# Designed miniproteins, single chains, continued (3), part 66

Each design is a single chain, and the fold is of that chain. pLDDT is the mean over its residues in the fold that is shown.

## One batch from the design tools (miniprotein)

Design m10275
Fold by ESMFold2-Fast:
Structure m10275 (fold): chain A 72 residues (1-72)
Amino acid sequence: SLTVEQLVELLRAAEAGDEDSRQTLLKMDEVEALSLIDLIPDEKERVRLRKLYVDLWVEQGVEDIKKAVQKY
């Protein structure tokens, strides 16, 4: 299982454009990922990284919709 520190490293790498880290985050259980984010001791960093994680899922959902409508 991932530690909070490992999750923070994955989130920062994904923010910097690392696709492997982004894909790893998207394959995680959302409840587990959000629970680990809630354990980040710095309030500002916790809020920022929680938003980043949610935004990754929103961006993936938008891309999936675009691909679904453009395959004709």
Scores: mean pLDDT 83

Design m10276
Fold by ESMFold2-Fast:
Parts: structure tokens; sequence; C-alpha cells
Structure m10276 (fold): chain A 77 residues (1-77)
């Protein structure tokens, strides 16, 4: 199941990213990043279900989460 496989890959990548930043981010920043990750997993799954390639869905999800991480790190208090 291609959609589920992509969702698993995005989730694993997000979980690794969260673990890498667990001690560097505030609880609020971690919560924002986790929610963004959860949304990206669901969006990537929907993209594949709607006919998008697994590779493009995965790249979109990674870009979206990286954008949120950059915003969180640069956010005004």
Amino acid sequence: EEAEKVAEEVRAWVDKLLAEHADSLTPQQLAVLRRAGDAAVELAKQMVENGESPEEALEFARRAVRTVLAHVLSEQA
C-alpha cells in the first residue's frame, strides 16, 4: 500500500527530527513541530491516494515540516 508506506516514511522522518530537537526546543515549539509533522503525514498520504507520486508526496511533506521548523527557530518569543 503506497499511501501507507509514504505515511510511514514521513512519520519516521518526523519522529527522528523531533528526537534530534527534543532537548533544544521548548515544549511549545516541540508541540508546534509535532502538529506540523502529523499534518504532513496525513497530507502526504492524501497526495498519494489522489495519484501524486510517493517521491513527490515525501518531498512536499519534508519541505513543509522544514519550513515550520525554520519558523519555530526564528519566531518572536
Scores: mean pLDDT 80

Design m10277
Fold by ESMFold2-Fast:
Structure m10277 (fold): chain A 115 residues (1-115)
Amino acid sequence: MAEFEAYARRLEQTVAKKWRRAREAGLSLEEVVARAAATVGEAHVRAQLEAAREAIRAAASTPGGAGREARTLFAALAEGLFDAAGITADESAPDLSDAEVERELAELEREILAL
């Protein structure tokens, strides 16, 4: 349990930092998706986005550990999307606060559901 929670928190930090960096660079989620599709193909990105939407819905509707696992899956799928888009985070930068991570992830979740 503790090791999984530590992994989940690190993954959420990385995703939040990458999404913030993309927004600071003036990139929309549609542009991030287009860049990822150029690298790994449109069919692959479409499947990843569908899986991410399912994970977001599962996290919202499922309590406890299964909901936490679904949220972690969403973060892993989002990290893969940013990686395919060539978006990196400065891993030496200080960690974001829990409130900043929650805000960044909530915004990213809304943007993915709107696609």
Scores: mean pLDDT 83

Design m10278
Fold by ESMFold2-Fast:
Structure m10278 (fold): chain A 98 residues (1-98)
Amino acid sequence: SPVEELVKKLVETMKEAIDQNLSEDELRQRLLAAVDEFVEEAKKLGLTPEQIREAFVKAFREVLKSVDLDSEKGRRLIRALQDVAAHLNRKLAELEKE
C-alpha cells in the first residue's frame, strides 16, 4: 500500500534522526521537516486530513516504542514530538478549511 510505505518512510526517517547525536533543537527541526514532507506526499496520494492524522498517529506510536521514554534521550524526544504534533494539527486545520 502506498500509505503503508509513507508511514514506514516517516518512521524510518524519525528513527534515523533520533539515533543521531543531534541537539534538541536540531532533532525538532529534522522531525518537523520529516512531517512536512510526509503531509506533502500524503496530499499527492489524495489522503483527507483525517486519513493523514490517522497515518501520522500510527507512525508516532511506532517511533515511541523504539526509545526508552524514561531516558534523557526519551524525554528530549517526547518534547520534540509534542512540538511536531502541534505543528501537524495546525497544518491539518488549515487543510480542513480549504
Scores: mean pLDDT 82

Design m10279
Fold by ESMFold2-Fast:
Structure m10279 (fold): chain A 107 residues (1-107)
Amino acid sequence: MEIDPKEIADAMARIYRGSMRASLAPHAKTPEEQQQLDQLLDQAYQRYYQLVMDELDGTLSPKDRAQFIEDTYTRFADHLRSMGADKMAEKLLQTAKDLVDKLAKKE
């Protein structure tokens, strides 16, 4: 059975939103600032979900898709390396390479 593209987009958008929350939450000290943060995070989720869906739907060119995969996984790997998780970063980069290779070699 194939994984539903909507489940992939939801999972990735939730990870992105969670990362933004962790970075911005210490700056939301008032109830008004907390409400603004929640609105921003909801918009960030929706925009990132749409970007991932566009990527999976193929509205981006094949060249742009390969570039998006490489850039996204490289950014996650760089973040993991900054946290000292070098082995996890290597696994992500290997996964990105395998995905790009499969796209290039598919008949």
Scores: mean pLDDT 68

Design m10280
Fold by ESMFold2-Fast:
Structure m10280 (fold): chain A 59 residues (1-59)
Amino acid sequence: SPAFERAVDRAADVLGASREQVIEIVKRNPHLSQRTLAGVLGISQSDVSIIRKALGIEV
């Protein structure tokens, strides 16, 4: 979805990383709270929620 792509791109830009690296960070950390992961990725909690839902990760 456009919202998923924008959220991943924002994290990629903040971290200086690829989209694939951002997605892998999210997949490897399903136990982290949205707040903590948002801090790690440098994006909003809403963006983390969008990414997690698109990847099938329930929080």
Scores: mean pLDDT 85

Design m10281
Fold by ESMFold2-Fast:
Structure m10281 (fold): chain A 68 residues (1-68)
Amino acid sequence: MQEIKEKAEKLGVKLTDREIQVLELLSQGLSVAEIGRRLGLSEATVVRILKRIEEKAGISPVEFLNLP
């Protein structure tokens, strides 16, 4: 959680708590469907959150998680 937030701050990207939660679960290897089940969200909502992260960061969520 804190590590992902600090990466976002370094990159100048403001992520919401929900966006951080989705990235945290994705970093644990969960699929979009599994993240949806874990957070009580539809799969379409999880996809929308991931797209917003990509738009804010200018890189994919997977690439963001692989930043040092």
Scores: mean pLDDT 80

Design m10282
Fold by ESMFold2-Fast:
Parts: C-alpha cells; sequence; structure tokens
Structure m10282 (fold): chain A 71 residues (1-71)
C-alpha cells in the first residue's frame, strides 16, 4: 500500500545503514524470527541492487513486507 511505502521510506531515511534499517523495521512490525531473517537477507540484496535509489528500495521492501505479513 502507499501508506506502507511512505512509512518504510521514512524509516529508510532515518536509518544510518542496512542493519539499522532492518532493526527499525523489526521494531515496528510484528515479525517472527524467521520473517526477520528473510527481511534482513532481502534488505541486503536490495541495498546492493538499489542503494542509490531510496524510493525504489523502499517500494520493494514495502512489497516484501506485505508478502511476509500475509503469511
Amino acid sequence: SEELFEQVLAILKASKDADDFVSLLAAMFPLTSEQRAALRARVYELFEELGDDPEALARRVAEFLEELLAQ
């Protein structure tokens, strides 16, 4: 959703690095340990692929979070 994208983008802008970003997301969303591990792996991949495009990175992370929360 657009609201989730805006929230994720705001968290990304407040984050100092990928590890901080994952920690902040895990604090805000009700994720299991398995889901947190999957999120961490996906965030690292996306930082390598889209590190220079914060809006695209945030959108892909928001989409992944929606998939995780639907399980």
Scores: mean pLDDT 84

Design m10283
Fold by ESMFold2-Fast:
Structure m10283 (fold): chain A 60 residues (1-60)
Amino acid sequence: SVLDELKDKTLQQMKTASRAEYKKLMQDFANEALDKGVPLDDVGLALNELSLEWERLQAE
Protein backbone atom coordinates (compact mmCIF):
# COMPACT_ATOMS: atom_id res chain seq x y z
CA SER A 1 0.00 0.00 0.00
CA VAL A 2 0.99 3.66 -0.33
CA LEU A 3 1.11 4.01 3.46
CA ASP A 4 3.39 0.96 3.84
CA GLU A 5 5.71 2.20 1.05
CA LEU A 6 5.99 5.69 2.59
CA LYS A 7 6.47 4.23 6.09
CA ASP A 8 9.28 1.89 4.93
CA LYS A 9 10.98 4.74 3.03
CA THR A 10 10.79 7.00 6.10
CA LEU A 11 12.07 4.25 8.43
CA GLN A 12 15.14 3.71 6.23
CA GLN A 13 15.87 7.45 6.09
CA MET A 14 15.47 7.78 9.89
CA LYS A 15 18.35 5.31 10.51
CA THR A 16 20.92 7.94 9.39
CA ALA A 17 18.96 11.13 10.15
CA SER A 18 19.78 13.94 12.59
CA ARG A 19 17.00 15.25 14.85
CA ALA A 20 16.35 18.16 12.42
CA GLU A 21 16.20 15.74 9.47
CA TYR A 22 13.86 13.48 11.50
CA LYS A 23 11.43 16.39 12.04
CA LYS A 24 11.43 17.12 8.29
CA LEU A 25 10.94 13.40 7.51
CA MET A 26 7.85 13.30 9.77
CA GLN A 27 6.42 16.42 8.09
CA ASP A 28 7.20 15.12 4.57
CA PHE A 29 5.70 11.71 5.40
CA ALA A 30 2.47 13.24 6.76
CA ASN A 31 2.11 15.66 3.83
CA GLU A 32 2.75 12.99 1.16
CA ALA A 33 0.43 10.43 2.81
CA LEU A 34 -2.41 12.96 3.11
CA ASP A 35 -1.82 14.15 -0.48
CA LYS A 36 -2.09 10.53 -1.68
CA GLY A 37 -5.44 10.06 0.11
CA VAL A 38 -4.37 8.16 3.23
CA PRO A 39 -6.97 8.77 6.00
CA LEU A 40 -5.91 11.20 8.75
CA ASP A 41 -6.33 8.53 11.47
CA ASP A 42 -4.02 6.11 9.61
CA VAL A 43 -1.43 8.88 9.14
CA GLY A 44 -1.61 9.65 12.89
CA LEU A 45 -1.07 6.00 13.83
CA ALA A 46 1.88 5.72 11.43
CA LEU A 47 3.43 8.93 12.83
CA ASN A 48 3.16 7.47 16.36
CA GLU A 49 4.85 4.24 15.20
CA LEU A 50 7.64 6.18 13.45
CA SER A 51 8.14 8.37 16.55
CA LEU A 52 8.50 5.26 18.76
CA GLU A 53 11.03 3.78 16.31
CA TRP A 54 12.98 7.07 16.32
CA GLU A 55 13.16 6.98 20.14
CA ARG A 56 14.32 3.33 19.95
CA LEU A 57 17.14 4.30 17.54
CA GLN A 58 18.21 7.19 19.83
CA ALA A 59 18.28 4.89 22.91
CA GLU A 60 21.20 2.91 21.46
Scores: mean pLDDT 84

Design m10284
Fold by ESMFold2-Fast:
Structure m10284 (fold): chain A 89 residues (1-89)
Amino acid sequence: MEKLREGQELLARGEELRNIVEWLEKRSLETGDATPPEEERARFLAVVEELRARLEERGLPLTQRNFNEVLEELIRDNLERGKALIAEA
């Protein structure tokens, strides 16, 4: 039961991250001048923090190209792990 719920949560997160991609591309994280909508602020900030942590771990500069690449990996990982957990449930 827990694996099914966790898998569904990961799939939902992957879809939400995909929607955030359009906003992040439009606002460019390189400038740091990104003000997300108030209702989505916590989610957008959490994504930005995750991307920064990933780039810091890899020793990569904070460029839009690097953010987009890591964001695409994060989306893929969430969707793949979600599907795997659901399949095991």
Scores: mean pLDDT 69

Design m10285
Fold by ESMFold2-Fast:
Structure m10285 (fold): chain A 99 residues (1-99)
Amino acid sequence: ANEALREEILEVYREILELLGVDEEERERLLEEARRELEAAGLTTVAQLEDALAQMRAQLEAVRLRLEAERAGLADAEVNARLAELHARHQAEVAAARA
């Protein structure tokens, strides 16, 4: 039924919000807004709702890939900061040995 498809769309959106670290109160507010937007959109056929669900699932995968890339980028930044600190120490030791 159309109502079941709308609930599936909202469930996928909830997963996106959870992945983004949105707190429970803000998630409930955004889900209520999304529910109103879905009702206002005038989606009247199963095909329109299935298309919307497919688009929302694609957004979920895009968010997952982005967060995975951001986690990798944050780890690289931490490693680079550590390496810069070690390089600075080594340069100081070389300078001290020349004095």
Scores: mean pLDDT 72

Design m10286
Fold by ESMFold2-Fast:
Order: structure tokens, then C-alpha cells, then sequence
Structure m10286 (fold): chain A 69 residues (1-69)
């Protein structure tokens, strides 16, 4: 489920695995693109994941997308 992808993404972030976290958060969005609760959690996780990966432009894009929900 989309919630399971978000939960796994958060676990990967806690383990210092931002690349795996970003993949899980993208999977959450793909599984429930019309669910604002799932999408907002996933976009927040993506922004943090990209920050930890040293990808500030991608982090900013995810944060901006979150604000349009």
C-alpha cells in the first residue's frame, strides 16, 4: 500500500539510506497520486531525502510541489 511505502521510506531515512528512502516515497506517490495525505507525507520525505543526498534543487522542487496541494 501507499502507506507502507511511506513508512518504509521513513525507516530508510532513520537508517541513513536517503536514496532508498527517495525510491520508497516516489512509490508511495505512484500508488496513491490522488490522496493528498499520502502525497504530502511522501513529498516531505522526498525533500528531506534529497537534502541528505546533497541534491538541493530536487529538495526544493519537492517542497514547492507540496505547497501546491
Amino acid sequence: SATAFNNRGRAHLALGQPAEAADDFRQAIAAAPDNPGVVSQALGGLALSYQQLGQPEEARAAAAQLQTL
Scores: mean pLDDT 87

Design m10287
Fold by ESMFold2-Fast:
Structure m10287 (fold): chain A 114 residues (1-114)
Amino acid sequence: MMEEEERRRKAEAAAASLALLEEQLRREEEELKALLADPSASEAEKKEAEEKLALIERARAQIDGLIEETAKELGVPVEELRELVERFKNDLEAAKATIREYAEAHGGAPLTVP
């Protein structure tokens, strides 16, 4: 059993990690789509780009499913976790800060009475 605050901390850390992964996949997808739109690209280059795009699309679909599974396991509404992922995708600096804070809380020096 987890307190609501503990559940929220884990949800935020998970959402931040998922947002960074989705952003990386999106950037790779855009680069591959640009290559496929280039009429000077060879048949071999286009085929490799199509295969990589298929893998990226599958990874993105798996991330969406993972959001649902994570929300269920943490006992938070799936809509809330999806909203957190979307917010972090719009603010990647906040996503990185959240991951850093979570790591510090689990491996960094403890904050002793400021």
Scores: mean pLDDT 77

Design m10288
Fold by ESMFold2-Fast:
Structure m10288 (fold): chain A 78 residues (1-78)
Amino acid sequence: SEEEIEAIVAQLRAHLDGLLAKIASLPEEEKKALAERMLKVLEEDLAQLDSLVPAPLAEKLKEVIEEAKARLKELIAA
């Protein structure tokens, strides 16, 4: 259901927000190293998403992952 999709999306967003906040709190060298590693993991996840989940869920998850990627790129650039 749409409600179930929204719940899954909200849970992923919350988990990623927590992880990103934790990474941002680390010393500069550790922050950049983990941000770069996480960025690679998210890129690989995006490439496989359409084969793993139904299209409506895939579209919403792609949005959340792309937002997280943008935030990780900002951490690397700082």
Scores: mean pLDDT 84

Design m10289
Fold by ESMFold2-Fast:
Structure m10289 (fold): chain A 80 residues (1-80)
Amino acid sequence: KVKEEAEELIEQARRLIDNARRALEVGMPQETLDAILEKIEELIEKARELVKHLSPEDQARFQAEIDRLEAEVEELKARR
């Protein structure tokens, strides 16, 4: 259950990152981009909290995915 919830949050964050990239490409207003980025950060924080309750193997795997998502968020922030 907790592992499935963490996977769902990570999937949602990835979809929003794709939405943020498209928003940048089409020149959407800054307010729209900021709202998407804020939602991504909320999902990442929730996933981090859930991941702490998983096995060490799952923690390592999910932490690597979360680190990649955070790097993508920072890249998007730099481009805005």
Scores: mean pLDDT 84

Design m10290
Fold by ESMFold2-Fast:
Structure m10290 (fold): chain A 76 residues (1-76)
Amino acid sequence: DAKREEVARRAEEELKEQEEEVQKLLAAGKVAEAAKLAIEMAKEIKKIAEELGDEETVAQLDKQIALAQKVLAAAA
């Protein structure tokens, strides 16, 4: 299982940075940009969950992506 620990560490770092950016965009009133970033973040987590075989997390992320897409459409 080569580099699984390294992959998990990088994923955690990327998630933290993306979460901070989403919060900054929301604080600035940039709801559409925050929703776009949240969708990208959820898609990245979904790919990792799919690689790990975590079907429950994949299904939850699909719901979150759909909700974020509705927010983005409403903000347009």
Scores: mean pLDDT 74

Design m10291
Fold by ESMFold2-Fast:
Structure m10291 (fold): chain A 105 residues (1-105)
Amino acid sequence: SMEKQLEEAKEVVKELIEKYPDLLKNLPDFSKHPEYKDIIENPISGGEILERIEKGEIKSVEEFEEEVRKMFENLKKYYPEGSAEQMAIDEAEEIAKERIKKISK
């Protein structure tokens, strides 16, 4: 069912935030990353994705997968290749893709 799929989606986001809180829980602190707004046109955090599911603003697994994809695209655009952050982003994205594939129905 869609409700079961969205509960599974919430658990995926919660797991990712628990494992990678500095990257995924909130947007970067703009006082420490003032250039973020100039580089990223449509910011979205894992915490915001979770909130949107809870509010019923994300209504399907397909919408959920698209928001997760946008989040990882933003992170890869902001953090340079070869950084420790980029390695963590690649690991988190792989986990996200594998967990989303396992969402039933």
Scores: mean pLDDT 84

Design m10292
Fold by ESMFold2-Fast:
Structure m10292 (fold): chain A 82 residues (1-82)
Amino acid sequence: SIEVTIKITYTPGKAPTATVLSGGKVIDSYVEQYVDEVTNTATISAVVTFQDENGNIYVAEATLTIPASTSGVYEVKVTAEL
């Protein structure tokens, strides 16, 4: 396993995006979003698959709860698994 930073970009009304800032080339990205209208929060769950310079494939996962009405860029430090 290695430590990486996942970058999540959120804009209300748009699908969120996720990438890895370091660790290698992103080969797949899955992002899901749940908006709670009662609390006005968005829960973003991201799974990013990336390949390092040596050809190793890693999977990194992050979950973030943020205000649903505010756009932002969020960086989450996580452990990626081989």
Scores: mean pLDDT 82

Design m10293
Fold by ESMFold2-Fast:
Structure m10293 (fold): chain A 63 residues (1-63)
Amino acid sequence: SSMEQMLQEMLAWTKELADRLGLSPEETETLLENTRQAVRVMPDDPEGVRAAALQQARDLVAR
């Protein structure tokens, strides 16, 4: 489905972001779960999903 394709794309993008930021496995899983939830809330807004993931990543890095 279109939603499944978007979820796969957003999860791949989020993993790349986590790797780039040097997040731990636990932080990476937290970020991926945040992205899964964001796709459920905003299934037609990939830009909004990316913005939410980026903000969560910033919060994780800041501690």
Scores: mean pLDDT 84

Design m10294
Fold by ESMFold2-Fast:
Structure m10294 (fold): chain A 64 residues (1-64)
Amino acid sequence: MMPSAEQLARARALSVREAAALHQEATDGEPAEVADAGVVLREAARREGFAPGAPVAGATPAEL
């Protein structure tokens, strides 16, 4: 997806946690709102160094 200037601005202002919470709230709404929140979340995650497909918990156990 191509992030808009507004989506990039929101991603810059929000942490990955905040963006994930907004995406979770948007999941119950219109598909366009879900997609918009998903783009913001993806961009926020990218800025914090999370790659596409990173674990939802953001943690790797110190085991196997």
Scores: mean pLDDT 62

Design m10295
Fold by ESMFold2-Fast:
Structure m10295 (fold): chain A 100 residues (1-100)
Amino acid sequence: ALEEAKKVIEEYGKKILELLKKHDEELAKQFEERLKEVLKMAEEGASLEEVVRKTEEVFKWALTRAADRARTEEDKKIVEEMAKVASEMGRKLNEILEKA
């Protein structure tokens, strides 16, 4: 369960990171650092529930900051794509949590 969650977090984290790099490089760097801390927490024995919760908090933080910084129609489309990626990740992580 935890290893499946880590794979989902890494896959969807990479997708968000690529979108953020097109929009705001500094926000992308901060997101990557926060995501690495979540993955480190998982390796240091945090529960699946704590890892899922912290991941959702990091993704929500990134979405909120990206939306606040959006100025162009292209920026807004990136934020909409990020929201879809975050929603799909949340569905997969909750499915893993329910099976655990």
Scores: mean pLDDT 84

Design m10296
Fold by ESMFold2-Fast:
Structure m10296 (fold): chain A 88 residues (1-88)
Amino acid sequence: SGISRINLAVLFTSYATAPEEKQEEVIKKIIEHVLKYKISKEEVQEMAESRKKQIKEALKAGKITEEKAKTMIKKIEELTERVLKAIE
């Protein structure tokens, strides 16, 4: 659980920062990871909220721009919806 959650967090970060041509490869890996480790819908949603919180904290700390933060949050929300639909 701990290791699977850490790996899921890394994969979510990879998706948010991936070039467009690599994003589909990353999302497939995320779905495979969620299915392999039987991660629940609730845990996927909690991971997404945790990642969005980290992005908002980075914005408050001046580590990223507001435009970058909005783009990353939108990508996390779109990713979360796609993962939840895939695992049903």
Scores: mean pLDDT 77

Design m10297
Fold by ESMFold2-Fast:
Structure m10297 (fold): chain A 73 residues (1-73)
Amino acid sequence: LDDLAKTDKQKAVDTGVSQLNTAINNNDYVTAYSIAKQLSQWGESKQVNLIAGGEVDTNPAAASALVGALHEA
């Protein structure tokens, strides 16, 4: 149901963001790409883009992976 799906979506998004940050910190760009693509498909493209923007100076490879995931979603 729509209301239950919205609550479950928030938990899934929170988990996905946590896993995405872990992958970025470990320089695991393949995992970061996969998670970012899933988050973007769930409608969280703005949040993925925000994370990518934060990584441009400190981890440009991660930023590139996230932008690629946004284009594929």
Scores: mean pLDDT 76

Design m10298
Fold by ESMFold2-Fast:
Structure m10298 (fold): chain A 109 residues (1-109)
Amino acid sequence: RLAEALRHLAELLAREGVRPELVELFLRLADAVERSGGNVAAQSEILRLLREIGELVLELSPEEKEKFERAVAEAEATVGLHVEVERVPYLSADGVAEERAIASLSLLA
């Protein structure tokens, strides 16, 4: 299941020594996914967490980025969890165009 795959990734991130903030975000994402069950509030929480993960990943040092990529590669190989981080256009409430990072997830099954 996606929530279990995300918890596995969080464990791998912790083992690689990736910053605790990123580990916590993936654990919160797993919890939000598990609680989603058609709940609109949980869906909004998932989107917020994916954005927070994306922004934090782009702020990683080269050494932390290597650790992150190694953990993601192991999660993909072991549980089929694929993680991508990309920049997406975002329109603020005042109409100002911004660029935001977002994580996206898929299961390769």
Scores: mean pLDDT 76

Design m10299
Fold by ESMFold2-Fast:
Structure m10299 (fold): chain A 89 residues (1-89)
Amino acid sequence: SNLGEIISELLEKLIKEGKELIEKSKEIKDKLEAEILKIKGETKIKLAEELKDKINNDETWTLEKAEKLKEEYEKEREKKIEEVKKKLE
């Protein structure tokens, strides 16, 4: 459907944005800020790629499942950020 194409394009844009965040992280001199930005970019890419795969290949996929997946990735992101903060102070 046209809506499915629009969603796919939006998810591709999110993947591109995540990659740009990772590239920006390489230019940041503050090690903690750089690592946090990298984690945010990587999480954004992984979530968008998994959502794209599920939307295209899983006929049982629903908005509720998408929201739950997003929450799981957000929790993982926060855990990784806290681990990096603890390591780098």
Scores: mean pLDDT 83

Design m10300
Fold by ESMFold2-Fast:
Structure m10300 (fold): chain A 93 residues (1-93)
Amino acid sequence: SLSEELAELIKSLGLSDEEVQELLAKVIDILNKHYPGKPLDPEKTNEAIGKLLIALLKQESQSSILELAKKLGLKLSRAEISELQKLLKKFIE
């Protein structure tokens, strides 16, 4: 399942609960900037965020993550993906 894959990636990278929450909060902050004042469908948004986070934790290329975001209907710029990648590197390096 998505949750099982995410849990295994978190464990393999040695990420703390606090680091995972900080990364998730950054993704949510970015999405809120692109969808101000309109609630996103929580179930659809949570699945899309989960898939995006898995791609990020797998350390996929910026182009692959951007393509995935487009397929998931999420607005995400190359600069924002770069910020997420830098945050992840801070936690694992």
Scores: mean pLDDT 79

Design m10301
Fold by ESMFold2-Fast:
Structure m10301 (fold): chain A 96 residues (1-96)
Amino acid sequence: SAQREILRKVAEVIFELGRRAGLSKTELEMNILLINAGKLDFVKFSDKKITLDELIARLQAIGKEMGFDLSPSDIRRALRYLAPTGKIDYLLDVLG
């Protein structure tokens, strides 16, 4: 479905952001868990803390470079699907 295609694209963009930032998969997933907690205005990105809105903007920009037309709303929705687990692979597993 179109929704599955969007979730797959967001997952690929999240992995690419982590790769560019030099984050391990564990560090990347920890940052997603911080978003899930809803108690922190910042997600740690290497030695920098970024806001959720800055994370969404970075993911959208990387997605555009990868040839994906992702809205901020598409990315925010996908991040909410990760909120219970923080596990990026969940998006790939759900996509089948």
Scores: mean pLDDT 70

Design m10302
Fold by ESMFold2-Fast:
Structure m10302 (fold): chain A 80 residues (1-80)
Amino acid sequence: SLFDQTLELLDENIALLEEEKKKSKDPEIQKLLEKMIEYEKELKAYVEKLKAQNASDATIQAIYQGAVKAKEEIEKFIKE
């Protein structure tokens, strides 16, 4: 389902950000990455809430597209 695909993508984004945070030695970059991780976790909680309410796929279409773009931006950030 779109909900399961979105949740998997958000989990992948969180894992990528947490890995990058562990590799960073810059406290300012670590703080930025922590804020991004918190945002992704809040978004995941919101998607889980909508899934529990049996919301339609249309309610998360924008979140799914946003998560796809976020993964691309995270990968660019990690890749120099």
Scores: mean pLDDT 85

Design m10303
Fold by ESMFold2-Fast:
Structure m10303 (fold): chain A 88 residues (1-88)
Amino acid sequence: HMAIDTEPILKALRGELTPEERERVRQELLDAYLAQKIYNGEITKEEYESLTPEEREKLADELFQRLQDSIRETIENVKKKLEELKKK
């Protein structure tokens, strides 16, 4: 029930995210990250609730940037492997 919508992620791969889709992805990444940290016992619920709006915004920005970097690296790695397969 807490699966991230994959359609905005596919649009991010093409560089075509709308501002609304980008904000939704940022918020979903933040919520998933914090939920995982609570589930793994890495942070307490009290620590989660004590996060300031500024800290949440910074985390959302960092997570979104890391997602974009990871997507870019994955695309480049796939392209390199496809080129290697083409060369035999």
Scores: mean pLDDT 71

Design m10304
Fold by ESMFold2-Fast:
Structure m10304 (fold): chain A 87 residues (1-87)
Amino acid sequence: MSLEEQARAAAARIESTVGKTTTYAGKKATVVAASATVEVDREKRTVSMSATVVLETEDGTKVTLTVSSTADFEGNLTEPTQTSITE
C-alpha cells in the first residue's frame, strides 16, 4: 500500500468515527464531527493529511482535536507532525 493509499484509508477511518463513543479526560465523549483531507503534491512528491475531530463530553463540553502531517513518497516526514487540542 502506497503512502497516498494509507493516508486516504486513514482519512476514511477518521470520518467513519462520527457517532462513536470514546473517553476524554476521564469523561465519556461522543464524536460529533470528523473530517480529514489528503493532499498529494506530485511535483514535490509529498502527501499531506489534516484531520479534525470534534468530541462532545457527557457534561456538554466540546473538544476539537486537530492533527496534520506531511511525508514524502518514500514515507519520510518532511515536517514535524502538528497536533492541537482546543476545548
Scores: mean pLDDT 77

Design m10305
Fold by ESMFold2-Fast:
Structure m10305 (fold): chain A 61 residues (1-61)
Amino acid sequence: SRSAERQRLLEQIRELFARIREAIAKNDMAGLERYVDELLDLTGEDPSQRDELIAALKKAG
Protein backbone atom coordinates (compact mmCIF):
# COMPACT_ATOMS: atom_id res chain seq x y z
CA SER A 1 0.00 0.00 0.00
CA ARG A 2 1.01 3.66 -0.37
CA SER A 3 1.07 3.93 3.43
CA ALA A 4 3.64 1.13 3.81
CA GLU A 5 5.83 2.58 1.02
CA ARG A 6 5.66 6.04 2.61
CA GLN A 7 6.60 4.57 6.02
CA ARG A 8 9.73 2.94 4.52
CA LEU A 9 10.63 6.23 2.81
CA LEU A 10 10.24 8.13 6.10
CA GLU A 11 12.53 5.59 7.82
CA GLN A 12 15.21 6.19 5.14
CA ILE A 13 14.81 9.97 5.52
CA ARG A 14 15.12 9.64 9.33
CA GLU A 15 18.40 7.70 8.95
CA LEU A 16 19.76 10.34 6.54
CA PHE A 17 18.86 13.13 8.99
CA ALA A 18 20.73 11.27 11.76
CA ARG A 19 23.82 11.06 9.51
CA ILE A 20 23.44 14.72 8.54
CA ARG A 21 23.30 15.80 12.20
CA GLU A 22 26.41 13.71 12.96
CA ALA A 23 28.26 15.26 9.98
CA ILE A 24 27.34 18.77 11.21
CA ALA A 25 28.53 17.91 14.76
CA LYS A 26 31.85 16.59 13.37
CA ASN A 27 32.21 19.51 10.91
CA ASP A 28 32.38 16.90 8.11
CA MET A 29 31.48 19.01 5.07
CA ALA A 30 32.12 16.19 2.54
CA GLY A 31 29.81 13.83 4.45
CA LEU A 32 27.19 16.56 4.88
CA GLU A 33 27.16 17.33 1.14
CA ARG A 34 26.92 13.61 0.31
CA TYR A 35 23.99 12.96 2.67
CA VAL A 36 22.17 16.10 1.52
CA ASP A 37 22.59 14.99 -2.13
CA GLU A 38 21.12 11.58 -1.18
CA LEU A 39 18.21 13.29 0.60
CA LEU A 40 17.49 15.53 -2.41
CA ASP A 41 17.57 12.51 -4.75
CA LEU A 42 15.31 10.49 -2.43
CA THR A 43 12.74 13.34 -2.19
CA GLY A 44 12.90 14.21 -5.93
CA GLU A 45 14.28 17.71 -5.28
CA ASP A 46 16.63 19.55 -7.63
CA PRO A 47 20.40 19.28 -6.86
CA SER A 48 20.63 23.10 -7.14
CA GLN A 49 18.88 23.23 -3.73
CA ARG A 50 21.90 21.66 -1.98
CA ASP A 51 23.51 24.85 -0.61
CA GLU A 52 20.17 26.26 0.62
CA LEU A 53 19.27 22.97 2.31
CA ILE A 54 22.71 22.73 3.97
CA ALA A 55 22.28 26.28 5.35
CA ALA A 56 18.79 25.43 6.68
CA LEU A 57 19.99 22.17 8.27
CA LYS A 58 22.89 23.94 10.02
CA LYS A 59 20.38 26.45 11.46
CA ALA A 60 18.14 23.59 12.67
CA GLY A 61 21.01 21.42 14.03
Scores: mean pLDDT 79

Design m10306
Fold by ESMFold2-Fast:
Structure m10306 (fold): chain A 79 residues (1-79)
Amino acid sequence: SVFEEYKKKREERLKKMEELLKNKVDPQTIQDFLDEIRKKAKEKAKELGLPDSVADAIANGEVLRFLLELKEAEKRLKE
């Protein structure tokens, strides 16, 4: 059930991102979001006492997830 709720929240985030993209966001704004995601991921890894290599892997995973969601939203809007 927790996993199902997590997937529903992901879909809701994707729909909200589609609405945001309809307002034609600037590429610089996207880059700012990516930089913030990296900072947040590294801060969380530091709180957990994880090595820098693991912190980088977590940050890369979060950035990849965001980029995949962004590309999915863009594809839906280009239809």
Scores: mean pLDDT 76

Design m10307
Fold by ESMFold2-Fast:
Structure m10307 (fold): chain A 68 residues (1-68)
Amino acid sequence: SPIEEARKKIEELLEKSNLSEEEKKKFREAVDRAMETLSKIKDEEERKAAAEWLVKYFEQEIKKKEEE
């Protein structure tokens, strides 16, 4: 599933990050909400594209948080 693959990639990014456990928990909660939203997209190609975009989005947000 594109959603499950995206979730796994984001989790690997979080585990490799130097963020605190509290910040990682907040990101995991945000990922859970985002994945639920993606699961409501009826078009398979749009859902896949959204999942791929979400991985890039969270990668940038994690990097930004590490720079703070």
Scores: mean pLDDT 83

Design m10308
Fold by ESMFold2-Fast:
Structure m10308 (fold): chain A 68 residues (1-68)
Amino acid sequence: SIEELKEEAKKKIEEIIEKNKDNIELAQRQILGVLLETARRLRAAGASEEEINEVIRELAKYAKELLE
């Protein structure tokens, strides 16, 4: 489901940030990879472009708040 993919992505973002506390640039690059893969998986699952955009926006905001 969309919610399961979103929660999986949030978990991956948290793990990336935890592993890369000393390298924020690497964390940002890996997070971008998670966002792109999540968008691909959502599209493959039949999510609309509107739903994909909302999820990616939410995940990007989540990552930004964790990095601040």
Scores: mean pLDDT 87

